# Designed miniproteins, single chains: the designs that were tried, part 60

Each design is a single chain, and the fold is of that chain. pLDDT is the mean over its residues in the fold that is shown.

## One batch from the design tools (miniprotein)

Design m2075
Fold by ESMFold2-Fast:
Structure m2075 (fold): chain A 82 residues (1-82)
Amino acid sequence: MLSPQELVQRAAQRAAEMAAKMLEAGYSLEEVQARFAAAVAEDTGPAVTVEISVEGDTVTVTVTMTDPETGETVSATASVKI
């Protein structure tokens, strides 16, 4: 069983890898961000947010989730080079 912190860490890593692949495929940062925002809203509701940034050759994704058991907010960041 994953803790909420481990869950968001894995989600951030997966999202960073996918975002990097989409950017390599020629999608714009705005398109990638919009797609992730839509997917998160459909699958997880308002309790999860995803932020994507690009600096040089590095894609950074931060996933923030509200723990339903404690009400605490947990976040994790992952980075992938393009």
Scores: mean pLDDT 74

Design m2076
Fold by ESMFold2-Fast:
Structure m2076 (fold): chain A 83 residues (1-83)
Amino acid sequence: SLKEKIREIYEKYRPQLSPEAQALLDEAVDELIKAAETGSYEEVVKAFRKAAQRLFDALTSPEERDVAARLLGEIAQALREAF
């Protein structure tokens, strides 16, 4: 399911982020899972865009930005496959 794929991607990339970035990712994933539970494509897309914006605004390290880009890319692919 979309929720299971989001959790797998989250667990794979979370250890590569700082504690501050991990806290932001935790909030973003909670919002994404809640949106996925509604079954609404529009709600999931809104949650995804909000998560991407917050992560990239907060991350100043090129290494952490690369991790975030790969994480978000895999979530975007999972979203495309679910809808």
Scores: mean pLDDT 84

Design m2077
Fold by ESMFold2-Fast:
Structure m2077 (fold): chain A 81 residues (1-81)
Amino acid sequence: SSLYEQFATVAEQFLKETDEAKQKALLAEMGKLALEMITDPAVKAEVERLLAEGLASTDRGEQIALAIRLMELVQQALKRQ
């Protein structure tokens, strides 16, 4: 499957996951896949910043908001010509 299909699958698993250690592992995998798809250095830096914040967070709502922002950045990067 494409990197985007892998990313979307991991993102869905992250949103459904209830175990905190597995949530962090899934968020890290989302970030890894995002960095493989994104070529713009400024967007890569923003992805790395969001990942650092999400992995350091103990708040589920904050982690979900950061994951959604990561998904938006990936979608925007893939739509650029």
Scores: mean pLDDT 85

Design m2078
Fold by ESMFold2-Fast:
Structure m2078 (fold): chain A 75 residues (1-75)
Amino acid sequence: SKEKAIENLEKALLDLGYDEETARNFAERTVELGKGDPEKAAAALLFIVTTKEFGIELSAPELNKVIEALKKGFE
């Protein structure tokens, strides 16, 4: 579900040390841009990270971890 995708992505970002406000806003924006589709949400996440809209910088392993968490939320 969209709500679970937001929760999973927020938790993954919190686990990486981002603050609650940044993690929540990033997660909501990512899922909104993805229009409820897991693959579109993953593409939106990559776009937001590359444009640094929220000041979030992820290594390749961290990026893979947060994409996996996001996709699991859409189950």
Scores: mean pLDDT 83

Design m2079
Fold by ESMFold2-Fast:
Structure m2079 (fold): chain A 74 residues (1-74)
Amino acid sequence: MTKEKLALQTIAADRLLHPNSTISSDALDNLKSLPLSFLKALRDHYLKKLPEEQKKLVESIESEEDLKKLLASY
């Protein structure tokens, strides 16, 4: 895994945990361009590491469209 890919995974995971945090529009556009398989792997990987309460908040996000909307809205 490249350092850039790891950084993107970390940013996306942080965004899922802290939707009110500020992130640059350029970074959001790059996150939205990620393939569905990457977005699902990121969700599954980081959700397993989240506290149970936070898992429940994100657990309902199952589709690529909804996940990309979540990443884009903040």
Scores: mean pLDDT 56

Design m2080
Fold by ESMFold2-Fast:
Structure m2080 (fold): chain A 63 residues (1-63)
Amino acid sequence: GIEERAHDLALQAIESHQHLTPGDVDEIVDYVVGLYEARVIDESLVQPVVEMVASILETVRSK
């Protein structure tokens, strides 16, 4: 389902970011799945939103 796809995408996103940890995967997944269930985003936006959230978290952690 959508949660499994978001989880796989979040794992791929954090692997490219030195300051992100496995705990951040669950945070990213919960946020993105929440947006999808609230109908704020459709399935085609799941990947770009996961990548965006991971990039924002990396920027915050890099400070």
Scores: mean pLDDT 83

Design m2081
Fold by ESMFold2-Fast:
Structure m2081 (fold): chain A 73 residues (1-73)
Amino acid sequence: SLELLLQGIELSEEAKEFAIKLIEQGVNTLDAITAALWLEGKSLSEIAETVGLSRSTVARHLRRLQEEGLLPR
């Protein structure tokens, strides 16, 4: 569930709402959380540490979402 994946992840209410909207658009929960952290202005390193992925994985997932028009450039 979203709540279990948010355990230990500090997100604003605006970032949580953005993640929920992405999930409603068919984005998986981890990618939605990653995108929300990026919109909050977190660095790739900070996002990677928070979501338990490598920086290169975070960068690839964010780029895909941007190419799909789900994230601003």
Scores: mean pLDDT 77

Design m2082
Fold by ESMFold2-Fast:
Structure m2082 (fold): chain A 74 residues (1-74)
Amino acid sequence: SALGEEIVEEFRRKLEEILEKYREGEISLDEAKKQMEEAALKAIQRAMAELDPEETEEVARRIEELVKEALEKM
């Protein structure tokens, strides 16, 4: 759905912001990981509130993949 795509895209933008702060030395690796976990949790909570369970699982999977990819680049 358009909402599901919006949630994933908003999370992607937040991930990029966190990674940029880490690369610039503004935050530590531990702080970056914490902020990524908090952003992922909020995105999944929004999906649970606004989407059906099946689409929520798909959104959660996509968010988890984005986090894994980000961590592999750190």
Scores: mean pLDDT 87

Design m2083
Fold by ESMFold2-Fast:
Structure m2083 (fold): chain A 79 residues (1-79)
Amino acid sequence: SMEREKAIDKLLEFARELSEAYEKGDEERVKELVEETKKWFEENLSPPLQEEAKKKLEEIVEKIRKGEPVLRIEFEILT
């Protein structure tokens, strides 16, 4: 669906921007990105997809904090 595609695109954008913020040591930008992206999910996605997108966001945050690679397939949201 278009909604699912928008969520995946947003998560990909988030992962890229979050990685850049961590590389620069910009802790304020990291916090801003997490808050803005969660708010975007709440404003643009249905409740079941919001919860799935938030779970994927938390997984991405944990992996980037640990210096682990984030694979594109991990951005796929379950229907």
Scores: mean pLDDT 77

Design m2084
Fold by ESMFold2-Fast:
Structure m2084 (fold): chain A 103 residues (1-103)
Amino acid sequence: EEIERMERLLEAARRFLEYLKQKYPDVKEAIELAEGLVRDLERKLAEMRQATPEEQKKLFEEARNDLFVGLNKIFNILKEKVPPEKYEEFSREALRLLVEALQ
């Protein structure tokens, strides 16, 4: 179950990264951070496949926390680089994609 949750989280994070590439292709800093988050999730997923159930739960909790911190950094960059009207619309769509995986 925890591995399946992590796989869903990774899938959603990849969709979010593609969304950023499509909507903010010139905000390279935000894209680079999102790519880093995807790589971190991939490493944690690999680690979970060799972990005990208790360790898997901790890795998933760490992944969720790291993702929330990373998202906050990305949103702060976007606030500085794009007009507020455009930022609000796109940030809502990005959050919607990730909320599906964080349930």
Scores: mean pLDDT 79

Design m2085
Fold by ESMFold2-Fast:
Structure m2085 (fold): chain A 109 residues (1-109)
Amino acid sequence: SSKEILELILDILEGKIITTKTIQELIDYLKEHRNELSLERLEAALLVLMLYSMGLLDDEEAVKLALEIIKDFAEAYPEIKDVLLEVVKLILEGKFGEAIKLVKEALKS
C-alpha cells in the first residue's frame, strides 16, 4: 500500500533499517530482481541511491536500475507519485533531512 511505501522510505532515511547486504550484494540483488514490485526491491533501490549520493557507490547500471524501480512504484501508486519522485530528487541532492520532512508530511494526509 502507499502508506507502507512511505513508512519504508522514512525508516530507510532515518537509518532504522538494518541491512546485512554489502554494497555489491545490493547491486547484484537489483540486477537479479529487475521486474518485481516488492518492498525489498524498493529498499535496495533507495539504499543504492543514498550510497550513490554519498559518493560510496558509482555503478551506473545499479543507479539506472534503482531509478527504474522508483518509476515502477510511482506508476503503480499514482497517489504518492509526486512525493516519491521529489524524495528521490532530494536523496540524489544529498538533502536527506528535507526528504524525511516531505515523507512525514505525506504520512499525515
Scores: mean pLDDT 82

Design m2086
Fold by ESMFold2-Fast:
Structure m2086 (fold): chain A 80 residues (1-80)
Amino acid sequence: HMDFSNITLEEAKEMYETLLEEAKRLIEYARKQGHDEIADELEKVIKEMKEAFNKAKSPEELYKTILEFRKKLQEIVEKL
């Protein structure tokens, strides 16, 4: 586990970009498999993630947001 109290803004941004790229791949995969409803749900989660990331006031809050949205994406992917 990363030391939550010592996370830098650069590290948080890199993790966010990685999570966003993973989510984009999941959307593409879901649409290729004909799971348009799941792809739409993933797009909604990405929108919520972007809004939460923009309102975060610290690198620690950004990291917590990233972990929460990673969990949400995983729960949706389990439906594929």
Scores: mean pLDDT 78

Design m2087
Fold by ESMFold2-Fast:
Structure m2087 (fold): chain A 87 residues (1-87)
Amino acid sequence: TQDTQILNQLLDLVSQTPLGQQAHDLLDQGDYDGARRLFGQALKQVARTVYHSDDAVQAVDRLLQASLARDGQATLQAQQDLIRALS
């Protein structure tokens, strides 16, 4: 689907950033909240520098806040907002 393509492209770009690699290291150490924050920072960097989308940056902030709060519905909504901003 188009949504899957957008998410895969984002994940590939994030994995290429130093912040994305640091987030992966935190996951290996069991620091899930630290990893979420660094992945969020990497996503905002990609949204700003690759996609040039303020709406996507705002959606990433909402996604990070919802994920850290363990709010599944808010996380899903923010993810959908992010996909729309990048479409």
Scores: mean pLDDT 83

Design m2088
Fold by ESMFold2-Fast:
Structure m2088 (fold): chain A 91 residues (1-91)
Amino acid sequence: DPIEEERRRGAEFVRRLREAMRRHGLDEEVFLPPFRVAFSRDPEMAERILRLLEAGDIEGALRLLGEFHRREGLPERGRVFEAIRAAEAAR
C-alpha cells in the first residue's frame, strides 16, 4: 500500500532526524515537531532537510525549513522560528 509505505518512510526519516539532531546538539523538543510536519506534507523537502542535518549544515536545514513554513502558511511561532530567523540573518 503506497500510503502505508509513505508513512513508514516518514517514521524512518524521523528516526534518522533524531540521530542527526543528537549528533549536532539540537533540542528535540524544539525542532522535532516542525520537522515531523515537513515530513508529513512534503517528503522530498523533508529528505533535503535531513541530508543537510546529517551533513552538519544546521543553518541550511533551518533556512530550508523556514522556506517550507512560509510556503505552507504554517502558524507555528516561538523558539523554532527564532532559530530559523537567526539562520536566515546569518546568510
Scores: mean pLDDT 79

Design m2089
Fold by ESMFold2-Fast:
Structure m2089 (fold): chain A 68 residues (1-68)
Amino acid sequence: SFRDRAIQFAQDVIATLRAEGVDDAVIQQAQDILAQLRQSTTDSDTARVMEQLVAHVAKALDALLARS
């Protein structure tokens, strides 16, 4: 399902952020969003939570780039 693919994507992204040394607080926020994905029951809800995850990840990546 779309939700199952979204959950897999979120897990892969969180693993990447951890490997890149992103702060634990940022990782915890991403895990909280993943928990919301697991609770979504419709594709519309899943898409809305995914939009939130993408925005959070983009902000985390911008912070990593600012350190390089």
Scores: mean pLDDT 83

Design m2090
Fold by ESMFold2-Fast:
Structure m2090 (fold): chain A 78 residues (1-78)
Amino acid sequence: MKKKIIEIPKDAAGELPGMTKEEVRELLIENEGKTLKEVISRFPDPSAALDFIASLVPEEEREEVKKNPEDYILKVVE
């Protein structure tokens, strides 16, 4: 079954609870190629991380991303 790719700009990393912008960016880069569900589970606040990442996708996809994070593969872009 084909997974969807979620593209996150390297410079779009924001501040999250318990993490600086640099730490968020490093965690995203380190976990590129993993499912979004797996990536968010590595954050101190997975709910805040999921909300943040969903905010970076088109409005049409936000609900689907939040509902099925396991169906997305993280890709960090410049």
Scores: mean pLDDT 78

Design m2091
Fold by ESMFold2-Fast:
Structure m2091 (fold): chain A 92 residues (1-92)
Amino acid sequence: MVGHNSPLVKFIEKAIEDIVREAKETYKRLLEVEGVSEEEARKKAEELMEKKVEEKTREIALMVGKGKLPSEDAIETARKDLLELVKKKLKE
């Protein structure tokens, strides 16, 4: 029983997996389809990850707070934590 029955935990796990998948697909598309440099493709994939992490952090904060947004400092800490989890999953 490792977290798999919690809707919030499932939402966070799915968000991490979705962000990693979209970043990898964007990187591959930019390299193989659009023919951009590896450096540019990496930069754009990182920008996409940061944007998606920010969006999902806000959604998670609203779910946890039952519609009440926490302080900007708490949101920034949560954004950093989620980004680290996404980057860790990306390296697997």
Scores: mean pLDDT 78

Design m2092
Fold by ESMFold2-Fast:
Structure m2092 (fold): chain A 60 residues (1-60)
Amino acid sequence: SEEHEATIASVLQGLGFTQESINNAIAFVKDFSSGLNLPLSKEQALGLALSIAQLEEERR
């Protein structure tokens, strides 16, 4: 959802992640949520996005 995307972007920016990592994390969460046919909670979406952003940074 747009509400979760805005929250994820704000939190990850505050933690110092790159824009590329943030964009990749949001895209992953959107694709994952669509595959489930169920909305992720704010906590679930944020936790997943954080994990993806961390993995993206580790590959740099």
Scores: mean pLDDT 77

Design m2093
Fold by ESMFold2-Fast:
Structure m2093 (fold): chain A 98 residues (1-98)
Amino acid sequence: EPRVLEAKLELLEKSDTSAVYKVTIVATSPDGAARALRRLIEAAQKAGAKAEFTDVRMEEGDVAVLTATLHITADSPEQLEKAIEAMKKAAEELVKEG
């Protein structure tokens, strides 16, 4: 199966109830990179936050590099922190599974 080699989350903006991250995923295939992005979004949503992405770009070569802007919104600061931690854990698990 496609392996995730790198999953990087870079904080661009944060408020009490919202955060914007630049996501960079390096995988052995484009499908692997796309599934990894979906898993990050699902982790945030499962934690009770709304998650959406914009500016999705895929570069293909020896590896696939996916870059996206991820917007997270929550009803409370506590929910936002839970969503961020869930997303970070999902990113760490994706790399360990590769």
Scores: mean pLDDT 84

Design m2094
Fold by ESMFold2-Fast:
Structure m2094 (fold): chain A 73 residues (1-73)
Amino acid sequence: GKEEEEKRRKLREQAEALADTAFTLIAVGDIFDKYGLSLSPKEAQERVKKIAEELRKRHGDEAIARAEELLLK
């Protein structure tokens, strides 16, 4: 019904925002590794993991799962 469509739309918007953030952090980590900058890719990955755990608590596991699907695109 309409209520289900509205919930799906909100979850998709949240997932898109989470995917953008995660993808940006991964890309920054790769750049830092390539150019030997102060932040290592391992540190960037740890930050992504912490952000994902924090967002999972706030938005629930489904929003994180949807963000993962978008990142694989």
Scores: mean pLDDT 64

Design m2095
Fold by ESMFold2-Fast:
Structure m2095 (fold): chain A 92 residues (1-92)
Amino acid sequence: SASEEKRKEREKKAEELDTEENKKKLLETFRKMLQNRETGSVVASEEIQLLLEYALTKDEELFEELLEIMRKEGVPEEDIESLRRVAEAGRA
């Protein structure tokens, strides 16, 4: 029936929305971590390293978005390259 079909479509859209909402929350949390970093070495942050490793295993596009946020927030390219290598090593 039309009402049952509409209900199933709403459930599917809720799942898609939850995925997008989780991605947006992750990106916002990452920006806040970078903005609130207490000491100057992003490479020394275990939280940032773990988040990048998680992103790389789940969604390569999300991983690249996180690196772009780091560039925008003024993290040096040498530090970004070091974090990329650490995340890739974590996959091995």
Scores: mean pLDDT 67

Design m2096
Fold by ESMFold2-Fast:
Order: C-alpha cells, then sequence, then structure tokens
Structure m2096 (fold): chain A 102 residues (1-102)
C-alpha cells in the first residue's frame, strides 16, 4: 500500500536524513497505481524526490510529464549503465525495489 511505502521511506530517512528518494525510469511509462504512489511521495518529499532517466529514453517527454505531475526533480544521465548505478546507490532510497508491478 501507499502507506507502507511511505513508512519505509520515513524509516530510511530517519537513519539517512540527507538521502534522496530515487525512481529510475528507462521509459517514463508507469501504471496508474505506480503514478498515484509517486504523486503521494512527491507531495510529502518533493525536495528529496528525484526521477532519473537516460538520454537514450524513447519517451523523454513522458519523463517530463511524470516529473511535473509528481513535483520530482528530473535528472538525465548519459546511458543505462549510469541509470542502473544511480538507482543502486546505497546512500539513497530506491523506489524501484518497492513499487508494485504493472
Amino acid sequence: SVEEILKKIEEFLKKNPDAKIIFASPTGVVSKEQRDILVEIGKKYGDKFIIVTTKDSPLLWAHEILAKETGAKLEIVENFKELYEKSKDPKNFNLNEILPDW
């Protein structure tokens, strides 16, 4: 649930107050359930919430829309290797591991 995800984020941020919340998006396409969760995260943690994508993304405009809807900062990296490495940085909270599947 959204509440369980928000609780996990809060617990992580208590231990790591300078951490960012990262959503790595190769396409910008998300389910309605995922979008609703990302919007709630953006409302509560906007200044800490970053959506990361790559220059090679086929739908860059979709990432811009998602960032606008959620209030997240959009960050564009050079390639999928850098996207993967950024999503796996243990200094930050990785949303991709806890969001529900499509």
Scores: mean pLDDT 81

Design m2097
Fold by ESMFold2-Fast:
Structure m2097 (fold): chain A 87 residues (1-87)
Amino acid sequence: SLVEKAIENIKKAIELIKKNASGEKAEKAIKLLEKAIKAIKEKKYKEAIDLLGEAADLIEAMDIDPEVKTEILDNIIEAENLLKKAI
């Protein structure tokens, strides 16, 4: 389903952050992405999209490799697009 694919993309973003980043911004971004997965499971798709946007803002501010940052953000954007189609 679109929702299951959105969760898969968010989990991929979390794995990339855990592998490539550390510190307060990384920890906050992971927590926001985990909250987004919880919101999706509760069928709160608009809340999940808002949480994904907040996580994306933190990721943009991270001092990590630009190619890795782009891959993380692409996974978040794809999750947002899939959730918008599910509404």
Scores: mean pLDDT 89

Design m2098
Fold by ESMFold2-Fast:
Structure m2098 (fold): chain A 60 residues (1-60)
Amino acid sequence: METYTATIKATPEQAAELKKRMEEAGADVRVRVVGDQATITATGSPEAVRRSEELAREAE
């Protein structure tokens, strides 16, 4: 199992959309929003986590 964590400047709405896309890729996703920053943690298989990282980069 792998874990990917990223802190992104995003609205709660943008963070929720990204979470949904990552979950569709097979990851277990947690999101914490503090101020104007969203911390996203994706856990799963190496493939699901790698795809989640790619989705996070594309969302910026």
Scores: mean pLDDT 79

Design m2099
Fold by ESMFold2-Fast:
Structure m2099 (fold): chain A 97 residues (1-97)
Amino acid sequence: MEELWKQIIEAAEAGDVEKVAELLASLEPDVTVEELKEAIKTGGGLEAIRYAALAALYLLKGEVEKAWEYAVKAQKIAFPDTPEEKAKEVLEELKKK
């Protein structure tokens, strides 16, 4: 699992939208590669995906504080007009599930 998130980070840093979409699709069988490419384009591009993948990687390692920092960075790029408080609420909901 950690290796998959590392590959997503490396592909995002390389600007490889196709590979990022393919790797993300392997995690969500109900989502197509085409849908993920569109989400990358509308969701702040590869930089937002890179920070989201870093957040997921740190969360898997149990480093919740670092995961939060990267999740906030991803949210600010993907949804710059969204208040930080709303992003924090989403993270708290994910912790409860």
Scores: mean pLDDT 69

Design m2100
Fold by ESMFold2-Fast:
Structure m2100 (fold): chain A 91 residues (1-91)
Amino acid sequence: SSMEEQERELLLAETLVIAAAGEVEVARRMRNPELARATLEAAIRLADATIARLDALIARTTDPALRARLRRLRDRARAIRAEARRLLAEV
């Protein structure tokens, strides 16, 4: 059903946000600046892909509760991207 598909897409997006946050945390602990840069660039790409996916989901979602959850998740993905960009500027 479309509701089951929306829930699956939400769970996938949540997993991608967790993965992007994990990449930023790993990069923060890296001592090698070249590897830290590559890891932050990967985190930014993952966050960008996640934001694009969430934007598409928000555009087709009519349920206001699910729409609010998707917007909060998008805000988290944007915050992770901003932190990765900030750290990348310091490497």
Scores: mean pLDDT 89

Design m2101
Fold by ESMFold2-Fast:
Structure m2101 (fold): chain A 80 residues (1-80)
Amino acid sequence: MKRITRDELKELAAKAAEGDEAAKKEVEKILRETFPGELTDEEIELIRKYLAAEKNKDEKTAKEYLEKLKELLAERRKKE
């Protein structure tokens, strides 16, 4: 359950974006377990949306979500 392929994760994220609540819970669980204790719910949502955009081959939307995710992560890295 903790290890799935990148393509399977993208497919779950795409289903979650279409309103599949079970797929949403599954992808969020995998992301939380992959990045233990470091991701906020908002960061998980952005990663989920990024993966869904990649599955749909929407490079422009994927880039937008990736940029937003980088901004949130950068705020957390500014501690000495």
Scores: mean pLDDT 74

Design m2102
Fold by ESMFold2-Fast:
Structure m2102 (fold): chain A 80 residues (1-80)
Amino acid sequence: SVEEKAREALKKIEELMKKYNVPEEVIEYLKLLVEDLLKKKVSLEQFKEALKGFLEQFKEKYPDIPEELIKEIEEIIEEL
């Protein structure tokens, strides 16, 4: 289901962000985004697009983020 895939992706991204010491407020924002999308019952395609949008904003707000973190998150999104 979309919910199962979304929750699995969220767990993987959270674990990755914690390993790279991403601020808790960013992780919290991602959690809220995922919960909002699930409440709206979006399609898997819409969910992927929303996560891609989040990642682009994340890159713009945190320019010191390692490229490898961004790449690994992109791979998680593509595997959905």
Scores: mean pLDDT 84

Design m2103
Fold by ESMFold2-Fast:
Structure m2103 (fold): chain A 61 residues (1-61)
Amino acid sequence: TVKYYSSGDEAAKAIKNGDYPDVYYSTGGDFYNKVLAAVQEAGKDVKIIPFMSSSMRDSAL
């Protein structure tokens, strides 16, 4: 299952708390950079896919 977050900060917190989805969809560079840093810090290998769509702003918090 893919998880969606409203911000890179929320995704980074989830990664640090042990919540590791297989894939992240990135809507921007800020999201991408924050998720990448958190994944590298946690020592995990997670795919980050750029996705450009205004309809996918629903966060699964």
Scores: mean pLDDT 60

Design m2104
Fold by ESMFold2-Fast:
Structure m2104 (fold): chain A 92 residues (1-92)
Amino acid sequence: ELVDEAIKYAEEAKKLAKEKGQPLAERAAEELIKAAEAVKEGNVLEAEEHLGLADIHVALAKLVGELDEETLALLDKAADLIRAAIRRLKAA
């Protein structure tokens, strides 16, 4: 449920980043999709690694000025949902 929503937000962010020529934001979205897929497989370590890579790409996109507010909001929403899903998986 949370993971499926996260994938939708990440896919929308990826599409928007590609349309706007924001390659680092596009890569962040790809890493969030991989993190969500890892959560679906129960692989917490892999999910956390991909989530970390997404955070790095977002930071780099901000640094180079290749990230608008709309794309950032979608990436943040996807990341928050993935973090919530990881937390629930660890509690189970």
Scores: mean pLDDT 87

Design m2105
Fold by ESMFold2-Fast:
Structure m2105 (fold): chain A 91 residues (1-91)
Amino acid sequence: TESLQAGIDTAEKDIREAAELVKQGKLKKSDFEKGLQNLLDYIEKNFDKIPKSLHQQVIDLLKLVKKVAEEFGLEEVKKRAEELIEKLKKE
C-alpha cells in the first residue's frame, strides 16, 4: 500500500518534469507518449489491486495524464486515461 502510494507520487512528479522537457525540446514527444502508454499499461494490469483508499489518487494521476495528453495532442493516451477514470468511478 505505501509502496503503491509512493509510486503514484513519483509518477505525478515524473509526468510534470517530462512534460516540461518536451516543451523545452529536450525530450521527444514520441518518447513521452511511450512513457505515458507504459504507465497506463501498468495501471490496467494492476487495476483490481488498487486499494479503495488510493482510488482518488489514481483518478487524480489519470486526470493529469489526460490533461498533458490533450496539451500535446496524444489522442490515444487521452482516450485510454478517460476510459480508466470512468472505470474507477464505477467501483
Scores: mean pLDDT 85

Design m2106
Fold by ESMFold2-Fast:
Structure m2106 (fold): chain A 105 residues (1-105)
Amino acid sequence: SPEELLEKALDKIGSLALAVKYGLVTPEQLKKRVEEILKILDELSKKITNPEAQKKVDEIRKVVEEFYKKALETDLSDKEKNYQLADEFVERVLKLVEEIKKILS
């Protein structure tokens, strides 16, 4: 269901954010995990018929892509920046997920 895919994406995003925050991923592993998340979001977008919800899924995709770009710019070695990026990433995604849940309910 769309709700199950949304929760799956959120779980993988939270796990990735935690891994970046605590220096548990290489740049190669980060790329692979981002690609997996983007595939789930693509599948989710195809299963949602509501245009406003599809738009919010696209916004999550852009947040994921922006996080990936910023994480690579800091080479994952700047612990303080990684903490800030991870926390901002989770906060932005959680807000969009709650908006999608309200639209789909």
Scores: mean pLDDT 87

Design m2107
Fold by ESMFold2-Fast:
Structure m2107 (fold): chain A 92 residues (1-92)
Amino acid sequence: SAAEEVRRGLVEVARMVGAPEEDIKRAERLIEEGAPISELSRVFSEILGLEEADIKALLTAYERGVAPEEVDERARRAAGEIARILQAINAA
C-alpha cells in the first residue's frame, strides 16, 4: 500500500542522510510493530530534522489514500523537504 511504501521510503531516506544505525533500526521496528502515526512522526522528525506536525500530516495523508499535495500545506511541505533531501544526496 502507499501508506506502507511511504513508511519504508522514510527509513531509506534516513539511511541515505547517514542517520545512526540505532535510529534506523528503531524506526524499522516501530513500523513492523504498527506504531501510531504520532510516534512515527516524532521519530522521523528527530532523524530528518523536519517538523513533527509536517511529517504527521504527510503520514496521515497516505494512510487516508490521498496525495499529500492535495491534503494540506504541512503534508506538502514535508513531501517537498524530503524531495530536496533526496535531490541533494543524488547531486553529491
Scores: mean pLDDT 78

Design m2108
Fold by ESMFold2-Fast:
Structure m2108 (fold): chain A 63 residues (1-63)
Amino acid sequence: GPAAELAKKYIEKYGLDEGGMAAVIAGSLFKTVEAAKEAGDVISEYGGPQIGLDVYRGAAGAA
């Protein structure tokens, strides 16, 4: 979906440190677990599964 596409572009342009944060924010703006999960999946593909898991946990609010 659009959250995943934005996350991918931001990671490719700015790297995981900034792009990953932008992807989390994008997922939060859509206010759906699905959008946050799509962004987390893209982050996980580029940086590794632990980063993606942290994004899921942050978006879900259940650490």
Scores: mean pLDDT 59

Design m2109
Fold by ESMFold2-Fast:
Formats: C-alpha cells, sequence, structure tokens
Structure m2109 (fold): chain A 73 residues (1-73)
C-alpha cells in the first residue's frame, strides 16, 4: 500500500488544493501523483508538494514527482 498526499500552494503561499489517495502498485501510485499534481495546477498552484507513506518510495513515484515539477517532502 502506497499513500500519496498532495498540497498545492499559490504564489502567496496559500493552500489552494489538498487531496490524498492510496495505490497498491508503483504504477498506480505514479498515475495518482500525476492526476493530483495536475488538479493542484488547475486550481492555481504555483508550487506543489507531494508526500509519500510507504515502506520504500518507488522509483516510478519519484520520477512522476520530478517530471510533473513538484517537490517530494
Amino acid sequence: MIRIGVVGYDADGNVVYADEGVAETPEEAAKLVRELVKKAKEKGAARVEVSVVAPEIPEEVREAVEEEGATLV
């Protein structure tokens, strides 16, 4: 089980988006990251932070965060 949290901040540092999801595979988790980061950006986020709770953070998740221009925290 991989838990993904996403928080989007506007240019002034206000939270404009926050959501969480759970995935069972690295590929599903990477897809979830891309979907939630896209939603944060659509809500006006200038900066997006992604948190991951898993025994080990999958490479696919790290790559998705980097490719979407978000920050892993």
Scores: mean pLDDT 86

